# Designed miniproteins, single chains, continued (3): the designs that were tried, part 104

Each design is a single chain, and the fold is of that chain. pLDDT is the mean over its residues in the fold that is shown.

## One batch from the design tools (miniprotein)

Design m11609
Fold by ESMFold2-Fast:
Structure m11609 (fold): chain A 63 residues (1-63)
Amino acid sequence: MDEKLKKALEELKTIDDINKIAEFLQRLAKELGISVKELIERMLELTDNPILKTKLILAESLL
């Protein structure tokens, strides 16, 4: 799982639209069989990048 999440974090660096980030996270959570909330919590644990953390928190607020 962590390898897939790290790859997803790299892809999130290329997405600036917060609605597209939310859609990306919804699809990934469904593919992994976890909630979007659990996905975001796991991704926040794996990244120290403050921009990615901000993107994840803002996307969660839309979901």
Scores: mean pLDDT 82

Design m11610
Fold by ESMFold2-Fast:
Structure m11610 (fold): chain A 84 residues (1-84)
Amino acid sequence: MTEAERLIARAQALIDGANEIIERAKQLPDPEVAERLIELANKIKEYAQKALEHARSGNVDEARTALDQAVKAGEEAARILREA
């Protein structure tokens, strides 16, 4: 597997995880917490999509930067979910 293929696979997994966060957020009793989680999930999807585009065009360093931003948003969402 090439580095670009690894980044594409990881970005796809993050998009799937973000969709799961959205579904979990819809079940939370606090609408402010739910809205924040949906915002974070949308940021994960945005950064992961940028990572996919960069990886497909051969811009591996830009793909890693975008993926790192998606991971950080995912870590924040996971923290909020643990506290909810």
Scores: mean pLDDT 85

Design m11611
Fold by ESMFold2-Fast:
Structure m11611 (fold): chain A 80 residues (1-80)
Amino acid sequence: AQAEMRALYEEGRKAFEKVEKALSGTKEDQEKVAKDARRQVAAIRARVAALRDAVSPFLATLTLSAAGVTLNLVDKLEKK
């Protein structure tokens, strides 16, 4: 459970990095990355919900915060 939550946090961080890198790319790349990131964040949130009771509230909150920051960056990517 804790190892899975750490993996989800790392997955969220990698999604953020992909979105950030796409900010300097083409509009087509931005749309594709935004779509992929939204889907990945939804999957992370679903897994966090399933694992929440097995991990500390702090670790779950950190993982959800990373997912939220990724979505905020996706919103910026889509508005460019």
Scores: mean pLDDT 75

Design m11612
Fold by ESMFold2-Fast:
Structure m11612 (fold): chain A 68 residues (1-68)
Amino acid sequence: SADEERLRELEEELYRLLNELSGRASAAQVQAVIDELIALAKQMENQSPAERAEAVERFIARVRELIA
């Protein structure tokens, strides 16, 4: 479905962003992002693909701000 495809594209973008973060952020910032990612995964357990895509998109935006 379109929502499943969007989620896959967002997951790929998140993977690239996390690789960038590991080269540019302090250990404390990396740990904060890991903690938030774990919380996000728990939150998404019972969500639809569309809701998961929105959650991942918001998380990506926040990680981008953290590494700016």
Scores: mean pLDDT 78

Design m11613
Fold by ESMFold2-Fast:
Structure m11613 (fold): chain A 71 residues (1-71)
Amino acid sequence: SDEEIIKHVVDKYAELVARILGISLSTARELLRKAAQLLLDGKSLDEIREQYPSISAFLGVIEQEVEKLLA
């Protein structure tokens, strides 16, 4: 379940995040995987933003996607 949610988030947003932030696709995939895992572990957006500030602008969209997949 968690692995499927993480895969969905990574596959959906990695190219967009890489393009907007000007980072490699592999780096974008890694950041999204870590952020999605922390959300599934119950960490707050503020806690995740402190650990991964480069993707802070995307955290709200990622949270909404994770919540949608959990519903």
Scores: mean pLDDT 85

Design m11614
Fold by ESMFold2-Fast:
Structure m11614 (fold): chain A 75 residues (1-75)
Amino acid sequence: GPHATRAAEGALRAAEAGDGAGAASGGWQVKNDVAEEADERAIRLLEEAARAAERSGDTFGAQGVRAGLEAAKAA
């Protein structure tokens, strides 16, 4: 739904900007609040955010985004 997509888009923008705290926050928001609202688009955005964080060496951002991604896929 729109909340999961918005959180995932925020995580991707933060990851692409090198903002590890912002990327992690978006991922954790999905995990804690809106995992069940995550559609294929939100999951795809989180996968892209995880790859962006990993390319940048941002372990903290990647961990938070992956936590959101795992919760979204399990919901």
Scores: mean pLDDT 84

Design m11615
Fold by ESMFold2-Fast:
Structure m11615 (fold): chain A 68 residues (1-68)
Amino acid sequence: SLGEFEAELQRISQETAERGRKLGLSDEQIKQIIIKVSKHAYDLRDTKSLEELREEARKVADELLEEA
């Protein structure tokens, strides 16, 4: 459901923000990472299950946090 997808996306965004803060990233860097992760999940929503979307979102978050 849409509500379930939105709840998972919100959790991923919160976890990503917390991880970014612990790494010493700026608010602007964290914001850009969350935007990219959210966009990636939205683009795949019709193709992937909720479990697959969560894994894909975490993978992208991990890659972007490592690059920052």
Scores: mean pLDDT 81

Design m11616
Fold by ESMFold2-Fast:
Structure m11616 (fold): chain A 87 residues (1-87)
Amino acid sequence: SADEAQARFDKGYEVFKKHFSDKFTEEIGSEKESIANLVSLPLLLYGTNPTDEQIDEVLDRIIKKYNLKLTPEEKEALKEFIRLAFP
């Protein structure tokens, strides 16, 4: 449902803010740029219908680039956040 999709988006956005916001001044740049990277990389590499495996690959690249320490639950929440960009 739309309410369930909104809840998944909100959970992913909270994980995003937790791991990215503290680094914005020196390491990552703007929040808008970081969100664009999460969404635009799957689109650029795989088009408008990326698979779960392709989203995992992109997210792993972002985790490595920004040296993020995500739990499996947090990683899954960010994957869902990315998926919701490609309805």
Scores: mean pLDDT 67

Design m11617
Fold by ESMFold2-Fast:
Structure m11617 (fold): chain A 69 residues (1-69)
Amino acid sequence: SNASVQELLDFAQQVSQEVAATSDLAEQIAILDRAIAELEARRPTLHPEVVAYIVAELRARKAELEAQL
């Protein structure tokens, strides 16, 4: 439903804000890891295309941060 899509987009926005609020690279990576794990755990009950999009975006962001280690 559109409400479920909006909830997922709001979740992605919240995660982005939490990452931006932290200056510690390791903490930023940990936030993204927890967000990905939460979405994967809830995958069977969520909109599959939107979950796949958000997970891919979070993984790409995590990879970019890990490249800075």
Scores: mean pLDDT 81

Design m11618
Fold by ESMFold2-Fast:
Structure m11618 (fold): chain A 63 residues (1-63)
Amino acid sequence: GAAARARAAADELRRRGDGGSAAALGMGWQEIEAGKITAAEAVAGLRRGGLDVAAARLESLGL
């Protein structure tokens, strides 16, 4: 499901040495899963914070 894809995406970023993007993606996913924000709001928030890699990877999950 979407949670497994989000976890796999974060794990891939960590293996590439991008722990910051991995953590940002994980936090954005947790807020979506908790119903606090939409996927579009999470992507917009990450981009506003300069976390473009995390934003692009989250957007690519098709949530």
Scores: mean pLDDT 86

Design m11619
Fold by ESMFold2-Fast:
Formats: structure tokens, C-alpha cells, sequence
Structure m11619 (fold): chain A 74 residues (1-74)
């Protein structure tokens, strides 16, 4: 996967996480856990890429923290 493809995929995951958090009552814990794992894998790959925008890395970390808190409260 190219850096551009990785960045685009991560941006889409950030948007998906925002939608899921805002509509948390519509999602199961299992669905939220699957999304959380996808976000964690995207963050891991972006942290290895020196061309990855720091703002995107920060946004992924924020969404991971928000999802982890939401899952713990269910």
C-alpha cells in the first residue's frame, strides 16, 4: 500500500469513527470493537510513515481514545 492510499484509508476511518461515536446507540460493542481494531492498525502503519500528517495521527489517537471510553461505558 502506498503512503497516499494509507493516508486516505486513515482519513475514511476517522470519519467512520466520528459517525459511529455520534450514533453509538445504533452499534453493538462487537461492531465498535472491530472499528477500534481498524483504527489501531491504521495508527500503527501511519506512525511508521514519515510522510504521514501529524494532524491525522493526532486525530486517530483521539478517535481511538473516544471509542475505547465509549465501549467501556456500554
Amino acid sequence: MSSVQRIVAAELLVVAADIAIENAELYSVEELQSLLEALKEALKELEKDPSAPQSLIDRLREQIARLEKLIAEK
Scores: mean pLDDT 83

Design m11620
Fold by ESMFold2-Fast:
Structure m11620 (fold): chain A 89 residues (1-89)
Amino acid sequence: AKEELEKALKYLDKALEAVREGNSVEALRYLQEALGYVQKARKDIDKSLYEETVNHIMNAMAALKEGNLKEAEEHIEQARKAVEEALKK
């Protein structure tokens, strides 16, 4: 549903801000919330777009665990673009 995608986008925005502040713990929590909302919207978005969004969120989480903040930022930005595309239905 559109509401779930809007919530996912808000949490991705919060995750991006946390990464930019160097707060990996908060960024990881926000990415987990964003992933949950994307999963709730699974039936309402294109399967390929869903898989790309989930993969970018999971890769951002992996990058944060490895201390790769720039790589995490890139994946969060790609996930945000995918969610915005889903909202343009």
Scores: mean pLDDT 87

Design m11621
Fold by ESMFold2-Fast:
Structure m11621 (fold): chain A 123 residues (1-123)
Amino acid sequence: GDLEEKIRSIFSKIKTPLYLKPIGETEELTPEKAIAIIKDENAKPEEKLQVYLTLSLKAYVLGNEEDSEFFFNKAVELIKSTPPSLFSEETKKLIYTLSEYYKEVGNSILANRYKEIYEILTS
């Protein structure tokens, strides 16, 4: 479907792995894993959040603002419809760290996006 095609297209254009995780984490999200997690109704909300934010970031780096916004909005929809208690403190700390990192490097767009996610998760 269109969603699988968007995911595969994003991954096919990026040769350098992009990570949602802090510096020092080595696990890479593959397109097959991303599609499987999004389609699995029993997948953990944290795993879906990580996938949507990773896809949004990858699309952003490619200059694809439409797909970046699409996946970011999916992340926002997910966290607004999910009890905050289903997200770990580790996930919340990771999102906070990403917001601070992008603020420090002068990327206000990504800094504000991760800040919005963090504020919803902690409200």
Scores: mean pLDDT 79

Design m11622
Fold by ESMFold2-Fast:
Structure m11622 (fold): chain A 66 residues (1-66)
Amino acid sequence: LPDVAPLPDRLEGRSEEELIAKLTAALEAAGWTVLSARFEDGVVTADVRSPDGQEFTVEVPGVVLP
């Protein structure tokens, strides 16, 4: 793998939309293009494309804070 900016071990936010936005921002800051993202069963899943055109799926645990 090219040296990808380390993804956080866990995302925390006040809503599902905030968790998705945080992962999207982190991936885009690393030069990746987010093709789709969703939050299901405590996991934020994103389908991404690298700057080199390779496609990957990344999963990060997420917690919606009360």
Scores: mean pLDDT 77

Design m11623
Fold by ESMFold2-Fast:
Structure m11623 (fold): chain A 82 residues (1-82)
Amino acid sequence: MLEEKFKEYLETMKRIIESRGLSREELERMLEKAKEQIEKMEKEGADPKDIADMYLVAAAIAEILGKPEEAKEFLEKAREAL
């Protein structure tokens, strides 16, 4: 299920951030890179499952940054891509 997969991504991302001591600025940069990658994948006609997966990564980063509305939008886009 998409929600279960999102929970796994969120947990994994939290672990990476804690272990590497990533700053808020680094997380903001990662989110921007994820958005750029999604746009490129959509333009190139990448597999919908791969696009959905990248939206889940973006949603996890947005949630950790304290941007729940942005995270929700990415989750809705992931559902649309599937």
Scores: mean pLDDT 83

Design m11624
Fold by ESMFold2-Fast:
Structure m11624 (fold): chain A 57 residues (1-57)
Amino acid sequence: DMQEIERKSSQSLLGMADLYEELGGPQEVVDALRRGSGDLVGTNVAVTTAIDLLQKS
């Protein structure tokens, strides 16, 4: 169950990173999303970082 959620989260983050790169978004957000695809802790950090950066746009 936890492992399945982790896998789906990783896939979602990679998809978001690709979309963000296509839209010309900040490279640091793209990089954070890709790094966060490793585990749930990294995922939470990446999502929080991405949201914080987006709110300042």
Scores: mean pLDDT 66

Design m11625
Fold by ESMFold2-Fast:
Structure m11625 (fold): chain A 68 residues (1-68)
Amino acid sequence: LEEKASILKEALDSELSYNLNKETIYQLLVFYLKGYPLPDELTKTKKALEELKLQSEQEAKEIADLVS
C-alpha cells in the first residue's frame, strides 16, 4: 500500500518536470487509492485532496482580486 503510494509520488514528482498539470496528478492518485481496501482512509484522503484543490483555487482568486 504505502510502497505503491510512494512509487506514485516519485512518478508524479518526476512527471511534474515534464509539465504534468495538478489535475491530472490528482486523478491518477485517486485512481490508485480507489484500489486500496481502506474505505475510510481512502475517503479521508480523497476529501483532503479536494480541499487542497479548492484552497488553491480560492487563494488564486483572492490574489486576482487583490491585484485588480
Scores: mean pLDDT 60

Design m11626
Fold by ESMFold2-Fast:
Structure m11626 (fold): chain A 78 residues (1-78)
Amino acid sequence: SAELEKKVKEALEKAREMAEILARHKKTGEPLSPEELERLREIQEFIQEVVDTLRANKEYELLEEFEKELERIVKELS
């Protein structure tokens, strides 16, 4: 569905936001603020909800593409 595709796109944008927060922390050496930690948790929960929704709707091809893009984002954090 168009709404599901929109959720996937939104989750990928949030994953990039998470990557940027973590990259800034590594670059500056400043500790993560309580607000940043809460934001990271919210993003992780949103990503998990999207994964669960894709599985429930048997959208296996879209799930595979989503997981591949998440792996790419995670590798950029390493």
Scores: mean pLDDT 82

Design m11627
Fold by ESMFold2-Fast:
Structure m11627 (fold): chain A 56 residues (1-56)
Amino acid sequence: SQELLDRAEALRDKILAEIRKQIEANPENRAQLEQQRKDLEAEFDRFIEPLRELLA
């Protein structure tokens, strides 16, 4: 369902935006938070890409 894909992408964007806010608030933890952001982004891509292929 395209609706499911859109919801998953919207959730991803919200979570990534929250991590960016935490990086700005705590620059001393930037390296750790950036790594968490990258790991989370890779996990979302791993979930979302198969859904895009199924809907293509």
Scores: mean pLDDT 79

Design m11628
Fold by ESMFold2-Fast:
Structure m11628 (fold): chain A 88 residues (1-88)
Amino acid sequence: SMAEEIENMTEYQQRMLAMAMLEDMGLPGSVLKEMLKLGMTPADIVRILMGELTQSVIDKFVKNPKLQELVKKYLPEAYEKIQKLIEE
């Protein structure tokens, strides 16, 4: 699965993949740097960009209002999906 492939990547490979995905989505590369600063791992960032909302991503999102605003601004569909999962 794609999730298993991500776990088998180095952190460098995960960061490069996240950068490539952000570029393909038309988002600034600074989003990666800010997400890392706010406590997300490179693997978590790749997963959220792929629309795979793991418990690790959800837990970090709930604990960090700055991460919530960043995701809402750049990944509004992911923001809505996470909010629905928290409310269920």
Scores: mean pLDDT 81

Design m11629
Fold by ESMFold2-Fast:
Structure m11629 (fold): chain A 99 residues (1-99)
Amino acid sequence: SELDKLIAEINELFSKMKSIVDELQKIADESKSKEMNEIVRKASILMFRVLALVTEVDLARDTGRLTVEQLRAILAELKEIYQELQALLEEAKKLHASL
């Protein structure tokens, strides 16, 4: 179904985001600085929003209120957050390389 396809895409994107955060944390553990702490703080705020969106999907599914329109809106926001997380990872890599 269209719902199952969108849920699968959301789950795949969430998995990719977790991989970015894991890589970012590894870089941060090696490069302790005020600037690195700010990058990690921004990534953490984005991940709290991701968790809220994923929780909204789970709650809507459990209550039988899940719609294709809602999933498309959530997926669009997750794609924007994913781009922001990728930018933060690149910033962290550049900062680490400057040490």
Scores: mean pLDDT 87

Design m11630
Fold by ESMFold2-Fast:
Structure m11630 (fold): chain A 78 residues (1-78)
Amino acid sequence: SEEEKVLKEIENYMTKALIQMELAASLGLPEEMKRIAEEFIEKVKKYLPKLSEDQKKRVEQAIEDFKRYAEYLIEKAK
């Protein structure tokens, strides 16, 4: 379904963002990490209107969890 395709795309973006975040963290680049996180969040937000209400809530929670993890990694990289 279209919704399942959107969820797979979001999962792919999340995986790529996490890999890029870990690489930037290993290089001590907190500003790059912030950019990666912001780009991921904005990209995912564009897909929210295509999802069901239950899927939106799940994705919104995943975005919040990602934000908290990104903030943790960024502070640790400073």
Scores: mean pLDDT 82

Design m11631
Fold by ESMFold2-Fast:
Structure m11631 (fold): chain A 85 residues (1-85)
Amino acid sequence: EEEERERRRLEEEREKAEEAREEERRLKLEREGKKNPEKYKEELEKIEEYREKNKERVERREKVFEEASRTIELMKEVVEKLAEE
């Protein structure tokens, strides 16, 4: 359905733009923290914690994608076997 496909595309683009903006903010804080570690100690710790949690989230998403891809491959194999009959 057009509405669902269009919404998904716009949502994906918005999410990418938002992630890019957040990454720029984190990079700026990390750079400032290198100049003034004492002043930005709390901010640096929060960014480090965020990156660790984000890494875990990304790994979880990767596993879900791998499982979905495996399921699709299995379905493809079944369809191919049926077609050979």
Scores: mean pLDDT 73

Design m11632
Fold by ESMFold2-Fast:
Structure m11632 (fold): chain A 68 residues (1-68)
Amino acid sequence: MEEEILRLISLMGYIKDKKTGEVIDASLEDLKETLLSNPNAVVHGLEFSEDVKEYLKSLGVELVEHKA
């Protein structure tokens, strides 16, 4: 389940540093570690399921959806 959520984030979203505005590149294998090691990391994407939203919330990671 966690692998499927990370895969969806990797395919449908991108990570941005909220302080610099730079895109943070991460492979699927490093995605969770990248999110946890970058305190300014924000996940951006179009549409995410509730499972993805709850997962990111559980990690303390900010999410910005471009489609409500």
Scores: mean pLDDT 77

Design m11633
Fold by ESMFold2-Fast:
Structure m11633 (fold): chain A 72 residues (1-72)
Amino acid sequence: LGPVRLTLAGEARRLAKTASPEVAKHLNQAADALLSGDLDTAIRHLEKALELEPDNQKIRDLLETARWLKEQ
């Protein structure tokens, strides 16, 4: 579970590099929360990123994986 959380944080940071500044802010905050193990904060920021880009499948995949991690 730790490796999955760290991988997800890395994916969020990579996606942030090509995102708009507002979306990048939420993706980077989600990555920081994932690194600290704060899944609730990570999910909240991923939800905000998805609200800004509702058709972004990569953000949706990150959010679904974060929600799955919280259920473990």
Scores: mean pLDDT 85

Design m11634
Fold by ESMFold2-Fast:
Structure m11634 (fold): chain A 106 residues (1-106)
Amino acid sequence: APPARATINLTVTEDANGNLTVDVTITTEPGAGLRLISVAAAQHDGIINVGLLLEASQDLELEFIVNYNGKTAKASVLVPAGRTSVGVTFTKDGVALGIVAEPVAP
């Protein structure tokens, strides 16, 4: 069978002072477990980076949906059971979306 799926919806907003807020919604298929341990966002030179630490109960295919300033982009990545550090990068002037996932040793 293919890996179970989870969807991570990231809504990123910026205030007038350049402060970022990230709202995270996680939806998993039945029997799949995915937990958010931490989330942080930073911006530099028109690029926004969102870092997530995730814990999966099993191997999962994660679909990331990024919503920023009325724009939406999607990308998928495979993660193993256990902890994974995920970096999501996009530009403020466009929704060019990059994802890097790195498993974390226990």
Scores: mean pLDDT 83

Design m11635
Fold by ESMFold2-Fast:
Structure m11635 (fold): chain A 67 residues (1-67)
Amino acid sequence: MKLKIKSTLVRVGQDSEGRYYVVWEDLPLDKSPPRTVRQQVESLEEAQKLQQEKQKQLDEVKKKLEE
């Protein structure tokens, strides 16, 4: 079964107060639509590490959903 997943891209952002965020779309295993999740981190380095971790998790979920 081919499930249409548009993107698993995880992004790093910074707000006007200098706080870093990692933003991704959560892929629920139920029939609800994907939800945008934003997680605050203390530094750019932490944001990059979290981005890599979440990107890996979302890629694994995408593979499972496409099977």
Scores: mean pLDDT 69

Design m11636
Fold by ESMFold2-Fast:
Structure m11636 (fold): chain A 91 residues (1-91)
Amino acid sequence: ELRELSLRLLELGRRAEELAEYFREVLKDEKLAEELLQTYRDLMASLPELGRNKLSHLGEKAPLVVAQKVIEELERKIREAEEIAREKEEK
C-alpha cells in the first residue's frame, strides 16, 4: 500500500518534470515550468506537517491518508498542466 503510493508519487514527479521540460523547451515558458515544479516541491514538503499536525487523530493511518491526498492533488495539477499544453499546441 505505502510502497504502491510511493511508486505512483515517483511516476507523477517524472511526468511533472517532463511537462516542465516541454513548457521550457517547446513553449518557451520558464515561468509556467517553474510554477509546476514549485507546486510539486510544495506538495512533497507538506507531507510531514500534514501527517503530524492535521491528521494526527488518524494515528497509524495518517501517513497513508496524507500520501493519498498529495497524490490526488498532484494528479489534478498534472492534468491541468497537460490540458494547458494541449490548448497551446492547438493554436
Scores: mean pLDDT 66

Design m11637
Fold by ESMFold2-Fast:
Structure m11637 (fold): chain A 70 residues (1-70)
Amino acid sequence: SAAARTLLEIALREIEEAESVEEARRTLQGTADALRKLGDTALADRLRAIAEESESKEEVIAALREVLAQ
C-alpha cells in the first residue's frame, strides 16, 4: 500500500541518520507496530525479524532497501 511504502521510506531515512544499531532497531520496531495497526501483519513481522537478526546498522539498511524494492 502507499501508506506502508511511505512508512518504510520514513524509517529508512531515520535509520540512515541513526547513531547506533540499537536506535535503528527501535525505529524498525516502531514502524512494525504502525504497520500492524494498519493491518499489514506480514510486513510488520518481517521488519521485526530484520530488527532482531541484524547485527549492524548497515545490515538493517540493506534489508530495508530490499523490502522497498519489492
Scores: mean pLDDT 85

Design m11638
Fold by ESMFold2-Fast:
Structure m11638 (fold): chain A 65 residues (1-65)
Amino acid sequence: MEKVYEIAYEIAKELLREGAAPEDAVRQAVMEALFKLVEEGISPTQELYEAALRGARDAVEEYLA
C-alpha cells in the first residue's frame, strides 16, 4: 500500500518539473500509479486510490511551497 503513495508522489514530481499544471499532475499521477499496479496484477481498491491521491497531492504541496 505504501508503494502506490511513493509511485504517485514520484510521477507527480516529474510531471511538475516538466511544466504540468498542479491539477493535471495530480490527475495523471494517480492514473499512472494505479495503472502500474494493475499491470503488476494488483486490483485497484478505494484505499489504493486514496494512497495515490495523497502521494500526488503531497508532491504538489512540496513543489508549490
Scores: mean pLDDT 81

Design m11639
Fold by ESMFold2-Fast:
Structure m11639 (fold): chain A 78 residues (1-78)
Amino acid sequence: SLLDIAEKLADETLEEADKLVKQGKYKEAILKLEIAIGMLRMALAVSNLIGDKESAEKIKKLIDRLEEKLKEIEEKMK
């Protein structure tokens, strides 16, 4: 399902971002998160268009998780 793809994308992106941060590759981690957030926003738009409210709410939470991780990495770059 679209939700399953979205959940897998979010989990894999968070894991990859964590690995990149441990390597000091902050800009690459941020870029990966931004790309995934863009893809999740498209998935959210599709879920809304087809009237899948349950998937839409879950995808919104995935976007929030990735945006929170993005902010955490940006704070570490100060």
Scores: mean pLDDT 89

Design m11640
Fold by ESMFold2-Fast:
Structure m11640 (fold): chain A 90 residues (1-90)
Amino acid sequence: MSDEQLERLRREIERYLEAVERGDDKAAAESLTALSRLLVESSGVTSENPVKLAAGSTAAAQVLIRQVREGVPLRDAAEASLRDLRDFLA
């Protein structure tokens, strides 16, 4: 994962957390979708099952947010989420 990809993830996590704090459900959902797409892009996975891809990437994004909130370094949390996503889609 590149430093630019990590910076993009950091910005979207910050947008998500700010949206949740404000009670802006629409903005929170949009940020979660953006995080899910960034994780798919960074993982390099392709899948013929769009439902499985959507479920796995959304779950990975939620785990990433939780780990970052709990003080796990962003790079470590992101690498773990990408590994789990690849294993889920295998």
Scores: mean pLDDT 82

Design m11641
Fold by ESMFold2-Fast:
Structure m11641 (fold): chain A 69 residues (1-69)
Amino acid sequence: AMDEALIEAAAEAAARGDVERVKTLIQSLRDQGRLDDAIRAAEAAVKSMREAGHQETADEAEKLIKELR
């Protein structure tokens, strides 16, 4: 429930192009020691950005995910 809500919130912010909100949500998961959930939220955000037409923002977010992996 909480995990799903944070991933959904990241995808929704990403669809709006709100990169700062996406970063805040991912950082919150990382601060809680939930690296796998942070990666899943970031992947959901990239997918949402691409579907919404924010290609450049999605490319930047994808680079950050590669640094986490």
Scores: mean pLDDT 75

Design m11642
Fold by ESMFold2-Fast:
Structure m11642 (fold): chain A 106 residues (1-106)
Amino acid sequence: IYVDDSLSDEVKATIEKLGKELGFEVKYLPKEKISRYPFIYEVSKEELPLPDGRKVVVFGAGVTGNDLGNIAIVAGEKDIEKELKREILRLMGYRTSSDPSSVMYR
């Protein structure tokens, strides 16, 4: 999975932890180099108002995303592990779960 190299060290550590847990490789690239791949990147609350308080947003992009969405992380957010894990599993082809204990629960 490609990851924006401008993400905070805390967010990068969470992504790398999930990479070890879920068995994917983390590849860092500048945001502008990632535009044709499913990738994890940062957005500010000023650029994308998130009225529901979501910490991780999935952007579907027909030009850049195939069947896989991009994952956007709100700048400065903490405790994103569950939401990020769910979006990464979705990226890997897992479906959402109705089980509230599952990280795939919507």
Scores: mean pLDDT 54

Design m11643
Fold by ESMFold2-Fast:
Structure m11643 (fold): chain A 75 residues (1-75)
Amino acid sequence: MLDAVEGVRLGLEAAMRVTGKERLTPEELRAAASQLPDALLAAAAHGAGVTAEKLGLEEVSVEDAERLGRAAREL
């Protein structure tokens, strides 16, 4: 659980760094994932975007990492 949350947090932080935004829509997060050079961070960011879309979130921030990490484990 903690490792999944940490992975999601790092993926979100990397996506926000390449976009310059503190909050991203699930679609923007998945698009940002394609710009990440690290395959594991790209996978984490993409997975977070898919999970956020399934949860009905309009936007995500680093604060959502725990929620997204826990939900991803249940899917």
Scores: mean pLDDT 78

Design m11644
Fold by ESMFold2-Fast:
Structure m11644 (fold): chain A 100 residues (1-100)
Amino acid sequence: MSLIEKIEEILKKIPEMSKEEIIEAAKELRKELQKFYEENKDKLTPEQALLLKLMIHEVEVLIEDLEDPSTSLEEAKEKFIKTTKSILETLRKIEEELKK
């Protein structure tokens, strides 16, 4: 399964997730983004590498917000959906450029 397909499957499941499942999914997303960066490091432009590092950092900040006990389940879902959609759009652009 491609990284894009994995992220799309996560997005579909978010409305049904518990807060714990959202946190674990966000941690898995961070891990998959780090793996994609490491596997493609030699093929990435400096700009693409910076965008991937920024996305990884955004997910790290999200995980900290999600682990905050004051963050409600509804807020967790909204934040995770927003961040995941942004990451998915950026990754689609990077993957299209890498295939050229």
Scores: mean pLDDT 83

